# Designed miniproteins, single chains, continued (4): the designs that were tried, part 30

Each design is a single chain, and the fold is of that chain. pLDDT is the mean over its residues in the fold that is shown.

## One batch from the design tools (miniprotein)

Design m13011
Fold by ESMFold2-Fast:
Structure m13011 (fold): chain A 70 residues (1-70)
Amino acid sequence: SYLDEVERAALQAYLAAVAATGDSQAARDAIEPIARETSARLEAAKTEEEKRRILEQGKARLDAVRAELE
């Protein structure tokens, strides 16, 4: 569905941001567990609503790490 595509695009953007912010080893070490947990929760999610919430929580955690690095 369109919503599934939107969530997939959001996940792709999230992971791309993780890769971009993981330029240093310290940054990679900080964000890798967040990315791993978010991906695992998404794989387990049964509904589009759950996936959306998981992505939002993952982004918030990633954004917090990025803010500290900037």
Scores: mean pLDDT 69

Design m13012
Fold by ESMFold2-Fast:
Structure m13012 (fold): chain A 94 residues (1-94)
Amino acid sequence: MELPLHPELEARMEAAVAEQLPAAEAAAKDASLDPVVVTARLMAAAVERIAPTERARALLAEAVATAAGDVALAQRLYREAVLLTVEALLAEAE
């Protein structure tokens, strides 16, 4: 089962991703950058814009730092951070 996102949260995430897109596209054109790391940074920046918890911020920072060396660990940390952020936002949504 997929966790349904509130339409307002989806719009905020989409706006945050759109704001980061030009920087991510410029980074992706740099052959020295791993596309996985670029994607992890974009997603972390988008989630950060919608006010994640302090714990979620720590996990996002660790995921980005880990992405170049251990993609599987970075994906697990990122998933945990996203889930914590979504849970906190859903608790505030009416």
Scores: mean pLDDT 62

Design m13013
Fold by ESMFold2-Fast:
Structure m13013 (fold): chain A 87 residues (1-87)
Amino acid sequence: MDELVEKGVREVRELVKEAVEAEREGDLLKAAELLRKAAEVARETAKKLRELAPSSEDPEKALEIAEKFEQGAEELDAKAKELEEKA
């Protein structure tokens, strides 16, 4: 479980970093695409956490982390939509 969370955080962070760089360069569509990819990684991580939660050492913590990834994905999708509308 911890490895799944660490991998998810790392992948989302790297994609968001690339999106910020693309936005600074004026490539709003590329920035939006990278944020959409980050949101997909966050949702997939949340889904896997929910599937593993019943068999984890701390089911409540696993579900709480999954909910945070799901919320993060919604925020990333909202930012991507804003950039797509400005492009």
Scores: mean pLDDT 86

Design m13014
Fold by ESMFold2-Fast:
Structure m13014 (fold): chain A 74 residues (1-74)
Amino acid sequence: MSEEELKRAKEKADKAYEETLNSEDLSEKEKKILEEIRESLHRMVEAIGRLERLRREGLSGEERLERMRAEALA
């Protein structure tokens, strides 16, 4: 997955969020849940992008996950 694909994925998530917010009569709790889902999707896209970049560096699957863990704990 490229940087452009990651950007596009985030843009699609944001657009879906905005369209849902505008079309639905949502409660406070529903809006909060939707926002949390949007944030989780963004974090997942970032994690996928990080794994893809580490893959291009020639690291194995285990090495990529260990490096991501080390960076998260640093």
Scores: mean pLDDT 72

Design m13015
Fold by ESMFold2-Fast:
Structure m13015 (fold): chain A 71 residues (1-71)
Amino acid sequence: LTSLSRDQLRSGVDGLKEELDKAIKEGDKKKIQQIVDSSQKLSDAAKSNGDTTTSKEAQDIADKGKKAIKK
C-alpha cells in the first residue's frame, strides 16, 4: 500500500491543518476541496499504517473542510 513514514504522515497533517485554516479564512472553496481530498488520502494511509492518532487528525481536517464548503 502507500509507504509513507510516520514522520511524513505527521508532517502532512500539521501542514494540512495550517492550510485549511488559511483557506477557510480566505473563503477559497477550491483550496478547501483540495485540502479535504489530501486529508482523506492521508487519513487512509495513516490507518493502513496502524497510526490511528494521525488518521483521526487527518479525518477531522477533512470533516472540517467539508463543513466549511457546505456553509
Scores: mean pLDDT 78

Design m13016
Fold by ESMFold2-Fast:
Structure m13016 (fold): chain A 56 residues (1-56)
Amino acid sequence: ASQDRAKAALKKLNPPGPGYKPFSSLNNDAYEVLAQVVGTSVVDVLAAAKQLDQER
């Protein structure tokens, strides 16, 4: 559940288009803010980012 919420938040922060980056290459501040907003840990957000990059 928390990973699914983190994945959704990551997709909102880094949508497809100009300036699209690998989800695992976002800065540390972005992961901290997403973790706070989603109500999870930075570790869960990083795991979700890696999973999104692997699912491509």
Scores: mean pLDDT 73

Design m13017
Fold by ESMFold2-Fast:
Structure m13017 (fold): chain A 104 residues (1-104)
Amino acid sequence: SLPKEKRTPIEEAYEEVRKIVREKYPNLSDEEIDRIARLIVEAAAAKLGLEMADKGQLTPEQREALRQRYDELVAEVRRIAGDTADELIKKAEEILKKGSSVLA
């Protein structure tokens, strides 16, 4: 992993989520932990992208594609992590929102 000072908001969200997933699911392989963490961060990023689309930066077609992608990612995370899925997605969203406010 990169030093904290060199991490983008998405990389910081990924590292934090990966740490939480490893703690909650210690019997998973590193590859499985990485896959779940990426799905969670991608779901959070897609949700934030949809909120930004309301400001006119995406076409209606791009917004619909992003909404479908978000729904698919959330379904996959819930399939793997169950009731903890929403908590993990929310944590990633909070990290991404905090980072985005600095890079605006």
Scores: mean pLDDT 75

Design m13018
Fold by ESMFold2-Fast:
Structure m13018 (fold): chain A 82 residues (1-82)
Amino acid sequence: ELPKELSERVQEAIREAGKRALDRLLAAGVPKSEAEKIVREAVERAATLAVLALKSGMSEEEAIDLAVAMVEHEVAEGLEKW
């Protein structure tokens, strides 16, 4: 569940990034259980970063860009470890 402090727009951007990441991991041959774990951890970190960015006075667009980049970074790290 994404933090309630995030707007619907930020929440949807993070969810869409997570869905794309899951599809990418599955296409790369990562088992579904491991792919889901990697995506869940990435989405959780991205959501936390987005909350902090918004609280620091960043715009919604800047928070989305940082959150999407965090999902991509965490998923790439997860792929390297697998």
Scores: mean pLDDT 84

Design m13019
Fold by ESMFold2-Fast:
Order: structure tokens, then C-alpha cells, then sequence
Structure m13019 (fold): chain A 65 residues (1-65)
């Protein structure tokens, strides 16, 4: 249960970073690139926690980037 909650927290952080990129207006800016890397790191951590919790990939939230 705790691992699933941590996975969802990382997904939410990634979603916020992706929203910030969309609001930036310049996808090639150093800030947008940094935010994209951080979002990717959070999605990787979320995947690790979901796998630890035994959640199937079909239940992973769909984040369109």
C-alpha cells in the first residue's frame, strides 16, 4: 500500500512539471529541458514503486507528454 501511494505522489509531481513545461511557451529553453528531465525521473521512480506494489502496467496513469 505505501509503495502505491509513493508511486502516485511521483506521478503527481511529474504531472505538475509537465504542466509547467506547457505553460513555459518555449520547449527548447534550459528551464523546460530541466523540468522535462525532472518529470522523467519522477516517472521512473513511480514505475519502481508501482512494480514493488504489484500494480499491472495497465493501471499506470496515462500521462501524455
Amino acid sequence: MEAREKALEHVERARRLLEEIAANGDPSSPEAVRLGQEAGDHLLEARRYFEEAGVPRSEFPELEV
Scores: mean pLDDT 73

Design m13020
Fold by ESMFold2-Fast:
Structure m13020 (fold): chain A 82 residues (1-82)
Amino acid sequence: VEEMLKKGEELTGRALEIGRRDPALREEAEKLAREAEDGFRSNAALAKEGLEEVAKRAFENNKRYFEGRIRELEARARAREA
């Protein structure tokens, strides 16, 4: 549970930071942050209900997905700074 929430906070923070630094990406970054927060919160809820295997699988999938999307958005922000 704690690991899932901590990862959600990390990825949400990274997405929001992109939006703070680049106003052109703000709307996309805020949407991504909300999606990440909701996804990891859902994973934590499943784990708290005792659905540990389902929660772990969902967490691993969300981690890969959101890390990939945030990395892509970070790369786009860097390209705009060049």
Scores: mean pLDDT 80

Design m13021
Fold by ESMFold2-Fast:
Structure m13021 (fold): chain A 71 residues (1-71)
Amino acid sequence: ALNNAAVGAVLSLRRLASPAQARAVEAELRKLPDEEITPENVGAIGRRLGLSDEAVRAAEEAVRFALQGEA
């Protein structure tokens, strides 16, 4: 299952990227342990998969806010 940070990133990408790009990022995040769901890793995955700078920044921001809120 995806953690809250990964879910936040995918939901942001469903609004700002194609459905295929959002699914590809979700698939890559499902392969990572929770401790590797970071803004840096999500941003790197998004850039590798050809997402726009706007979509990458939104996904990174969603991960940052989710990680701060899980305390």
Scores: mean pLDDT 80

Design m13022
Fold by ESMFold2-Fast:
Structure m13022 (fold): chain A 100 residues (1-100)
Amino acid sequence: SKEEIIKEIEEIAEYEKETVKTLLEMIKEGKITLEEAIESLELRYEEVIKYISYLTNGNKKAIDEAKEHKKKVLELLKNEDLEGAEKEIEEAKKKLIEII
């Protein structure tokens, strides 16, 4: 149902916020490099974009929004901007819900 897809999108957004926060904490603690964090997040976005494609039956607007969102979050991560990343994730969540 549409309600189930919305719930999945909300769960994706919450998990993404937790992931970005964890990666930035690991960089700060010297456990990983910024390059390693970006590579890890890029691989996760490949899987998330596939899943959004699956959930939306290949909705081009949803897929394009997810790809654009990925680019924005990666730039925010490079600037170590956690607050900006969380805001971008909330905005992308709202846009995806409006598309479906």
Scores: mean pLDDT 89

Design m13023
Fold by ESMFold2-Fast:
Structure m13023 (fold): chain A 80 residues (1-80)
Amino acid sequence: SPMAKIRIKKLKEERNELEKFREEFMEWLAKVEGDERTKADEIGFKKRPDPDLSKASADKALRAIDREMEEIKKKIDALL
């Protein structure tokens, strides 16, 4: 069906945008964690901001993105 082909194309584009956002988010997290660590080491800071809280929030966000990508995959599979 021509309509199914158009819908699949749009879903693939949406998936690709979401995957790109996930990669950019991962790169941003790596930079933020690196900068915070370097500053703490330079000033002899013994109490870190809680990296486990930041990591838990990041993991939750990544799981939400992964779930959205799986739902897009299901929609594509249903149109095939």
Scores: mean pLDDT 68

Design m13024
Fold by ESMFold2-Fast:
Structure m13024 (fold): chain A 80 residues (1-80)
Amino acid sequence: MEEVNELKKKTEEVIDQARKIADEIRKLDPEKGAEYEKKVEGARNVANTGSPSAAKTALELAEKTYEEAQKELDNLVRKR
């Protein structure tokens, strides 16, 4: 129970961070930004199912999306 609550909190933090990066990508490349927003929404939907397994899956999805979004934003900024 406690582990699930910690995972949910961590997942929400990562989702929020990924969404902010997706928003920055959208300003530079609206199409790519929309793709990352979709991935962030997917992770949030998994987190909202409320099972311990879903909490772990949501965290993995959120962290992967965050890492991919960070790399995309860095590449877009470096092109300018």
Scores: mean pLDDT 78

Design m13025
Fold by ESMFold2-Fast:
Structure m13025 (fold): chain A 79 residues (1-79)
Amino acid sequence: MEAEVAALAARANAAESLEEQMRLAAEVARLILRHFGVEELIPLAEAAMEAVAAGDLERAAALEEEVIARGRAAIAEKA
């Protein structure tokens, strides 16, 4: 997981366009959520990214906060 995340992050940093960087960031987020066994949060993370793209920052913030809260709870339970 860490190696795959690092490789995608390196590609994102090398990417010339914001669109490419956002796609790679979304892929990293999916890998992290899958690794921690919270794939159920992927649709919420994708909805947050769509809200950002639409300029709905209030909705994006609310969805991102939900993903973070649920992700933290799942990680803490597995520790």
Scores: mean pLDDT 68

Design m13026
Fold by ESMFold2-Fast:
Structure m13026 (fold): chain A 96 residues (1-96)
Amino acid sequence: MKLEELRKKLLEAIDAKDYESALAIITAIAIELQKLGKTEEGEKIEKEAKEAIDAKDYEKLRKIAEEALEVVSKLSEEDQERVVEGAFTALKTTEE
């Protein structure tokens, strides 16, 4: 799937207050970033996203999601595809 499809799905989940789907997508992005050597960025994104969801702060969660997607957008096309595939795989597993 394309990065724009991931962005749309993530932002729609946040707008719908579907915190389970939003957390699954953001956590998967953070894990894939860590695998690509962006360890500090991935760890920060995961921690901040969990804190925002626990607080039910959807505006903060949206900001974190946008920051995560911006980091992904600066990766090579191959690395972007890897992150997108990882995120959608995690979402499918959570929906079971």
Scores: mean pLDDT 79

Design m13027
Fold by ESMFold2-Fast:
Structure m13027 (fold): chain A 60 residues (1-60)
Amino acid sequence: SGAEIDAQAEAQAAALEPAYIASLKRQGVSEADAQALVARARPRLVADLRKILEKERREQ
Protein backbone atom coordinates (compact mmCIF):
# COMPACT_ATOMS: atom_id res chain seq x y z
CA SER A 1 0.00 0.00 0.00
CA GLY A 2 2.54 2.60 1.09
CA ALA A 3 5.05 1.52 -1.56
CA GLU A 4 2.39 1.82 -4.29
CA ILE A 5 1.42 5.33 -3.14
CA ASP A 6 5.12 6.34 -2.97
CA ALA A 7 5.70 5.07 -6.53
CA GLN A 8 2.61 6.89 -7.84
CA ALA A 9 3.56 10.16 -6.10
CA GLU A 10 7.10 9.99 -7.54
CA ALA A 11 5.76 9.22 -11.04
CA GLN A 12 3.31 12.14 -10.88
CA ALA A 13 6.03 14.50 -9.59
CA ALA A 14 8.32 13.42 -12.46
CA ALA A 15 5.51 14.08 -14.97
CA LEU A 16 5.05 17.63 -13.61
CA GLU A 17 8.77 18.55 -13.60
CA PRO A 18 9.06 19.54 -17.32
CA ALA A 19 6.23 22.09 -16.97
CA TYR A 20 7.76 23.50 -13.76
CA ILE A 21 11.18 23.82 -15.46
CA ALA A 22 9.58 25.51 -18.49
CA SER A 23 7.76 27.98 -16.20
CA LEU A 24 10.99 28.91 -14.38
CA LYS A 25 12.85 29.33 -17.69
CA ARG A 26 10.11 31.70 -18.92
CA GLN A 27 10.77 33.78 -15.76
CA GLY A 28 14.46 34.10 -16.76
CA VAL A 29 15.91 31.24 -14.72
CA SER A 30 18.67 29.26 -16.49
CA GLU A 31 17.95 25.62 -17.32
CA ALA A 32 20.59 24.42 -14.83
CA ASP A 33 19.17 26.60 -12.02
CA ALA A 34 15.60 25.57 -12.91
CA GLN A 35 16.58 21.89 -12.70
CA ALA A 36 18.28 22.51 -9.32
CA LEU A 37 15.22 24.36 -7.97
CA VAL A 38 12.85 21.61 -9.15
CA ALA A 39 15.10 18.92 -7.61
CA ARG A 40 15.06 20.84 -4.29
CA ALA A 41 11.24 21.17 -4.44
CA ARG A 42 10.67 17.52 -5.42
CA PRO A 43 10.48 16.04 -1.86
CA ARG A 44 7.75 18.54 -0.90
CA LEU A 45 5.83 17.94 -4.13
CA VAL A 46 6.04 14.15 -3.60
CA ALA A 47 4.83 14.57 0.02
CA ASP A 48 1.86 16.71 -1.13
CA LEU A 49 0.95 14.20 -3.86
CA ARG A 50 1.16 11.32 -1.34
CA LYS A 51 -1.43 13.09 0.87
CA ILE A 52 -3.76 13.48 -2.13
CA LEU A 53 -3.35 9.82 -3.15
CA GLU A 54 -3.93 8.63 0.45
CA LYS A 55 -7.16 10.68 0.57
CA GLU A 56 -8.32 9.21 -2.76
CA ARG A 57 -7.59 5.67 -1.51
CA ARG A 58 -9.74 6.28 1.60
CA GLU A 59 -12.64 7.44 -0.64
CA GLN A 60 -12.34 4.28 -2.76
Scores: mean pLDDT 82

Design m13028
Fold by ESMFold2-Fast:
Structure m13028 (fold): chain A 63 residues (1-63)
Amino acid sequence: MEKELEELVKEAQAAASQGDDAKAEEYKNQGIALAYQRYSDDPQKLLSAVKAINEAVEKAKAA
């Protein structure tokens, strides 16, 4: 995963772990937007990245 995207995912996970759902969603949406920008010409990579971001944030909320 791109370093910038990985940093946004980590911030989303940190916010989710603290119970700050609004901030977690904000960072998650920023990560998804960056994935669209980076993988706009590769639908499979884009779909995989979006799925990984969503799963990482949901797991952090469950922990």
Scores: mean pLDDT 79

Design m13029
Fold by ESMFold2-Fast:
Structure m13029 (fold): chain A 107 residues (1-107)
Amino acid sequence: ALEAAYALLSNVIRPDEEATVRSLAVLAELLRTRGREAVVRVLKEALLSLPEGVRELILTRYLDDPEGFRLGVRREIARAGARLGLPQATVDELADAVVEAIAELAA
């Protein structure tokens, strides 16, 4: 799960739709089995494990345009989620978890 969260967050800097699909499959299973709080925790751990420059760039993009960032994350996760046949509720929870993890570290 940590490796999947790491790959998903790295794709914010260098998008790779196929890697996003694989990462999202793992995180959707974590959401199903352990709930949203477990997903947020793993995403925070992954953010702290990123190289400082990558983490700083993600946080800066969020702080510069929180609404645009939120829309971008939702759009990317929705696209990958459609390829996996994920329910809309699962897509929404995963997108919200990503934004929540980033927002909490940006504070």
Scores: mean pLDDT 82

Design m13030
Fold by ESMFold2-Fast:
Structure m13030 (fold): chain A 96 residues (1-96)
Amino acid sequence: LERARANYRALLARLKEARIPYIVIASAATLARLGLTQTVPVETREAIAEALGYTILDGRSAAAFAAGHPPGAVPVPLADLARLSAQELFDRVLAA
């Protein structure tokens, strides 16, 4: 979990450096485990992302992403956050 948190922070730092606006969608439990507090419902975040051209980072499981995701969402599940480097995750965002 510590590696996933560190990689997530590093990914967000790289997105900030590149000036790529983003919104994270994930379950409340996943957000809490990453140390994130968001009060905006998923549906509202998706509407804002669509309206403002934000990059949507989907932090749900790979199975949940495969079952359905917002158009253009980039998969960043906890398993990948624990396994991949921040650079590999950033490259995934750029490739989307």
Scores: mean pLDDT 64

Design m13031
Fold by ESMFold2-Fast:
Structure m13031 (fold): chain A 64 residues (1-64)
Amino acid sequence: SEEEIRRRVEEAAREAGASRETAEALVEAVLDRSKWPEAERRVLEELGSDREAQRKLHEVVVEL
């Protein structure tokens, strides 16, 4: 469900140290693939040096 997607993305984003805005962009990207470039850009800007956090976020998002 969309609620489950939002919950899991928000949890993963918080653990990674990403902003709520980036979490929302990721939720939108999971629901609409055309929004992936924007979500990826925000993740790289906020977590660019933290590859472990990026990897964990990617794993959650890919499974949704």
Scores: mean pLDDT 80

Design m13032
Fold by ESMFold2-Fast:
Structure m13032 (fold): chain A 86 residues (1-86)
Amino acid sequence: MAARRAAHRAVGDRVEAAGAAALAGEITVDDILARLEELLAAEPDPAAREELRAFAEWARTARTPEERAYAAAGVVAWEARLEAAR
């Protein structure tokens, strides 16, 4: 299916940009963990908080640029989820 909303493309662009910045070392693991902590504080659903906590613990173990890129992309995905929540 083709993208119907500019928001979907904007999220995709944010994911790509965050991944590229993390690969370049411009986004650190500490930056990612700080943002995940903010998202965890903002999440009202206990199940989603548990998933976020598990993701944050995994992100703490990120050692390669590829792992950091994946963690940064995950942050954008969780941000988009909260932005879309009603």
Scores: mean pLDDT 74

Design m13033
Fold by ESMFold2-Fast:
Structure m13033 (fold): chain A 92 residues (1-92)
Amino acid sequence: RRSKISFDESVEELAKTLVLTLSNPTVRFLLGPEIVDFLIELKKKNPQKFRELLKNPDVTAAIRALLDSIPKKYRDKFLASLTPEEKALLGL
């Protein structure tokens, strides 16, 4: 949890880490671009695990808060990486 996010972590452990990390507005502002890149890479390496994360309402709420906190450039990059189904799970 000290920025030790691994693609090999369980869905539940990743969800806990993301929710805790994104609960802090300062972290969303400062590390938002890095977290966006992490989520895009997670989707590329394990699209099933990414989809399972989006089924967690705490994770989707945390990602929505992240998207509201980051510069438009990173928001647009993340949104462009999403399928219509993934956007629906995020409430977008």
Scores: mean pLDDT 77

Design m13034
Fold by ESMFold2-Fast:
Structure m13034 (fold): chain A 103 residues (1-103)
Amino acid sequence: DKRAEYRRRIEELREKADLSPYEIANLIDTAIEMIKTGEFKPLPKRSSVPPDVSDEELIEKFAELDEVIKEAEKLPELTPGQKAGINLGKMLLGEVTDEDLAK
């Protein structure tokens, strides 16, 4: 159940990484934007995402992120921005460890 996996990951990010739901949503939106535009963007401190973000909204954002990553990985060539967005997205999804990022 992918929704159950996303919910567990949200809880892990909140408890272990000390991220608020708003910060998680902002990071997901940034990863998706980098993948869709192909441009590297710094993490914006100001976002259009509401401060109060529900777990359901975060689950839907994770589902969109997962789909966007899968579609981008089908491309024959990735821009640096797309690669950065995919790496950020995989880290958020728990598919990339800190150890893998160091390589």
Scores: mean pLDDT 71

Design m13035
Fold by ESMFold2-Fast:
Structure m13035 (fold): chain A 122 residues (1-122)
Amino acid sequence: MVIPKRDASTEEVVAMVRELIARRVSLEDLTAFLTTIINSGSVEIQIAVIVELLQALRAGRLSPEQARLVLSLIAEWVSKLSPEDQARLAERLRAAGFSEELIEALLAGDVDRAFALVEAQR
């Protein structure tokens, strides 16, 4: 299990997520790392990690099992964000080229719809 340090920059945490995906770590290790970010990361780090995970999903870098797990974690993550921070996440996703349908599904916590929409954008 890899745990980010307390004072880690947004860029360092995003780089750690990218490396874990590239190394094809277990679902257990990926879940533990992402859960740590959800519970201890700043909102800026949380938003940046969500964007990186969705870009990795769109690029086909995650297995279908990892994709569903990641989308479930993102749905829980988003449900804990304030409306202002949800709006900031939506703006970042639009800037990254994600569809309004995908953004709506993520904000609604509709994991099955979000998964289908990400697969369609490959």
Scores: mean pLDDT 77

Design m13036
Fold by ESMFold2-Fast:
Structure m13036 (fold): chain A 97 residues (1-97)
Amino acid sequence: LTPEQEQEVKLALLEIYAVLAKKAAERGDVDSMVETAERIVKLAEELLGMPASPEVLRQAAEILEDVAKAMEKAGAPQSVIDRVRETAERLRAAAEA
């Protein structure tokens, strides 16, 4: 894959996992929310570790912010919510660099 294609694939996976996290939140499935959030954070860390475009990083930050809000409403563990939010802040900062 080219770096551009790799960014698009990772962003698409983030969108898929965000949907899964929100669906788990709707069901009150905390374990599935946590597992999906961990996958989201891992993908975000990979985007931060590559020469990702500012636009991709901003979109990724927005996705993680939405996931954190859904998790908070569903009563997910604060430590996991904090990690998702901190990762979103790092993505946003990287987009502005």
Scores: mean pLDDT 86

Design m13037
Fold by ESMFold2-Fast:
Structure m13037 (fold): chain A 88 residues (1-88)
Amino acid sequence: SLEEQIAQLARELAEAARAGDLDRARQLAQQITDLAKEIVKEKLKEGKLSKEEAEKAIKGADNVGQALIDAVDQGRLDQLEEAAEASA
């Protein structure tokens, strides 16, 4: 499932953060954000979300994704690891 893919990417993000691989961590944060948006789009197509709920969820995913990228860019790897583990 897309949710299982996000959980796997979140684990890989935690590993990249622990290793200090900032480029990999940034790439994984972007992939997680993109998949989260894809889940929202699929739920909207299936009628499981209203258009308004989907728009709010997409904005939420963008905000979380940006926070992860900001943590990587600022070298806050401990915070990034905690966020990734909480998402898995």
Scores: mean pLDDT 77

Design m13038
Fold by ESMFold2-Fast:
Structure m13038 (fold): chain A 69 residues (1-69)
Amino acid sequence: ARAEVVEYLRKVAEEMKPLAEKLQELKKQADSLDVSSEEYKKVQAQIKELLAEAQKVTDEMNAKVDELA
């Protein structure tokens, strides 16, 4: 049912909130850094790592949502 899908997505969003906030913080940090710096490359690597983790969770979530729908 749609209500069950919405509630599941809400719970996932709450669990993912710290990850999303960290991603936003890292992006802001990257914007404050010189693009030629080692620190900029380090922050970009951290962003890519967080996105990879989020993609794994999203793939499992999409399968679950399809089952619940």
Scores: mean pLDDT 76

Design m13039
Fold by ESMFold2-Fast:
Structure m13039 (fold): chain A 97 residues (1-97)
Amino acid sequence: SAAELLEEAARLAKEAAEKAKEIGEERVAELAEGARFAAQSALRMLQDGKNLAMAKSLAENGLTFARGAAELAKDEEVKRLLEEAARKLEEALRLIE
């Protein structure tokens, strides 16, 4: 489901942010936190049933953050986590729309 994919994306982005911060990739950590926050916000909006267009917009923002973070990431594990988060966000977007 879209909700499960958004939850998975948020968890992956959080793990990437924590690892990036620990190894000193501060900008990657900031972008990964952006992806986590956006995915979690999209999930809450979807669960509240408030506005599907807003949920979609938040998920799209999360995807942009996750992709940007993955491209900047020098650590292969951080990069893999962010690429997987982006994949989950893309799948969630297909289900929301």
Scores: mean pLDDT 89

Design m13040
Fold by ESMFold2-Fast:
Structure m13040 (fold): chain A 70 residues (1-70)
Amino acid sequence: VLEAARRLIEAVQKNGASLETQQLAVDAKLAAMRGDREAALEAIDGIIQENKDNPEVVEAAREFKAALEA
């Protein structure tokens, strides 16, 4: 789970995503660390919606979502 969160943060930074998207990625990681899956999934869904034109970011977000749902 935390490894998937790290990959999402890296993908967001690498692809020059907005500061809002970068903050959502950090918020998703922190939510996952405290066991708040609902907050983590909400942040991930926000990233997917804002970055539909960024397939690397969307894929990393989907991988994090899958890890949280496992």
Scores: mean pLDDT 81

Design m13041
Fold by ESMFold2-Fast:
Structure m13041 (fold): chain A 70 residues (1-70)
Amino acid sequence: SMEAARQQAADAGVAKIAELAKEAGLVSADTPPVNAAMRVLALAVEGDETAKRILEEGRAVSRATLEKLL
């Protein structure tokens, strides 16, 4: 369904944010993906340029995943 496609796209974006946040050392390797994404969002709001870039990468993955599923 369209709703399932949107959820899958959101999950893919969050997973990418978590991956990049762990690589950048913004969160620990064992941080759950949603918690990692929340931390990245908080850092981006505070002006962290690395966090802002990670959010853009996550958004790009989410968008590409949605386009592939539609």
Scores: mean pLDDT 85

Design m13042
Fold by ESMFold2-Fast:
Structure m13042 (fold): chain A 55 residues (1-55)
Amino acid sequence: SMLDKYIESLLKLAQEMLAAGVPKEVVLHSLTQLARKEFPEHYEELVAAVRELLA
C-alpha cells in the first residue's frame, strides 16, 4: 500500500541519517514531523515504526 511504501521510505531515511552521524533524538524528531505532515491519520503507527528501529 502507499502507507507501507511510506513507512519503508521513512525507515530508510532514518538508517541513512543514523549512518551520517545524526543523533537518534534528532532522527526521531525530524521523522515524526514528516509523518505528522504526510499521514496525520497514521502518525502514531509511523512514529512507532521509527521508534522500534531506533531501539
Scores: mean pLDDT 82

Design m13043
Fold by ESMFold2-Fast:
Structure m13043 (fold): chain A 92 residues (1-92)
Amino acid sequence: SRELAERANEALERGDVEEAAELAERYAYEVVYTHALAAGAEEEKAKELAERAGELARRAVLHPDDAELLAEVEREEERIVEEIERAKKEKE
């Protein structure tokens, strides 16, 4: 988690965008998977949300100047958060 985020930032500072993208993907996957499970989501749903979050993080790092893509990424990240909150409310 924190180690992956630190490594991603270090890769960006070195200009290694591909390594930063891979680390960002892994970090986003870990964070979303853990939060989805903690919210009470089924394991398969948690994996689905985590995979989506990972892909979004990777795309954002690889295309930092693509405003349209970044706006789409932000919108889809908001949908993932909404799905996690929905799972939490259904279990309470």
Scores: mean pLDDT 83

Design m13044
Fold by ESMFold2-Fast:
Structure m13044 (fold): chain A 64 residues (1-64)
Amino acid sequence: NKVQEIADRAVALVREGRVDEALELLKKAEEEGLGEEVAFLTALRARREGHLEAARKIEEEFGV
């Protein structure tokens, strides 16, 4: 599942504190028509893991 693969990579970047790189990965997913689904899943997982500021930035950037 491509959505899950991209979300896994984005969450890994969030865990490393590389939030800007995670946002760039999610912007690339938008070019493939997957942006909303990947951003929603990434923000949800980041929030569940306590990365609240990263989740908020993703939610604001992608409207999820």
Scores: mean pLDDT 85

Design m13045
Fold by ESMFold2-Fast:
Structure m13045 (fold): chain A 109 residues (1-109)
Amino acid sequence: SMIEKILKFMKEVLDELESHPDAGPFAVAPDLSLLPNYRQVVPNPVDLQTIRDKIENGEIKTLDEFKALLDQLLANVRAAVPPGSPGLLAMEELYDFAMKKIDEFESKL
C-alpha cells in the first residue's frame, strides 16, 4: 500500500542518518544531568530515536509530518551545538540529503 511504502521510506532515510559517524549529538536524547540548561535552549527536544519511535508507534504517517520533525531537529542542533562542530556540519549535510530523498520519492508518487 502507499502508506506502507511511505513508512518504509521514512525508516530507510532514518537508517542513513543514524549511520553517519558524526550523528551522535542528535541520534539520541542528551544526558540532561550533564546539560541542566538544555531545555531552556531546546524547548522542543527531538532526536533521531524520537522520530523513529513516532514512525513505529504510528504518531506520524505522512512525509509532511516527517519533514516538520527534521526541521525541528535541525533547529534544535543549531541552537545547542557549537558553530563549525562536526555534529552541526553532519546535521546540515544530512538534512539536505533527507530533503532531497523526500523530494525524489514524492516526485514518483
Scores: mean pLDDT 82

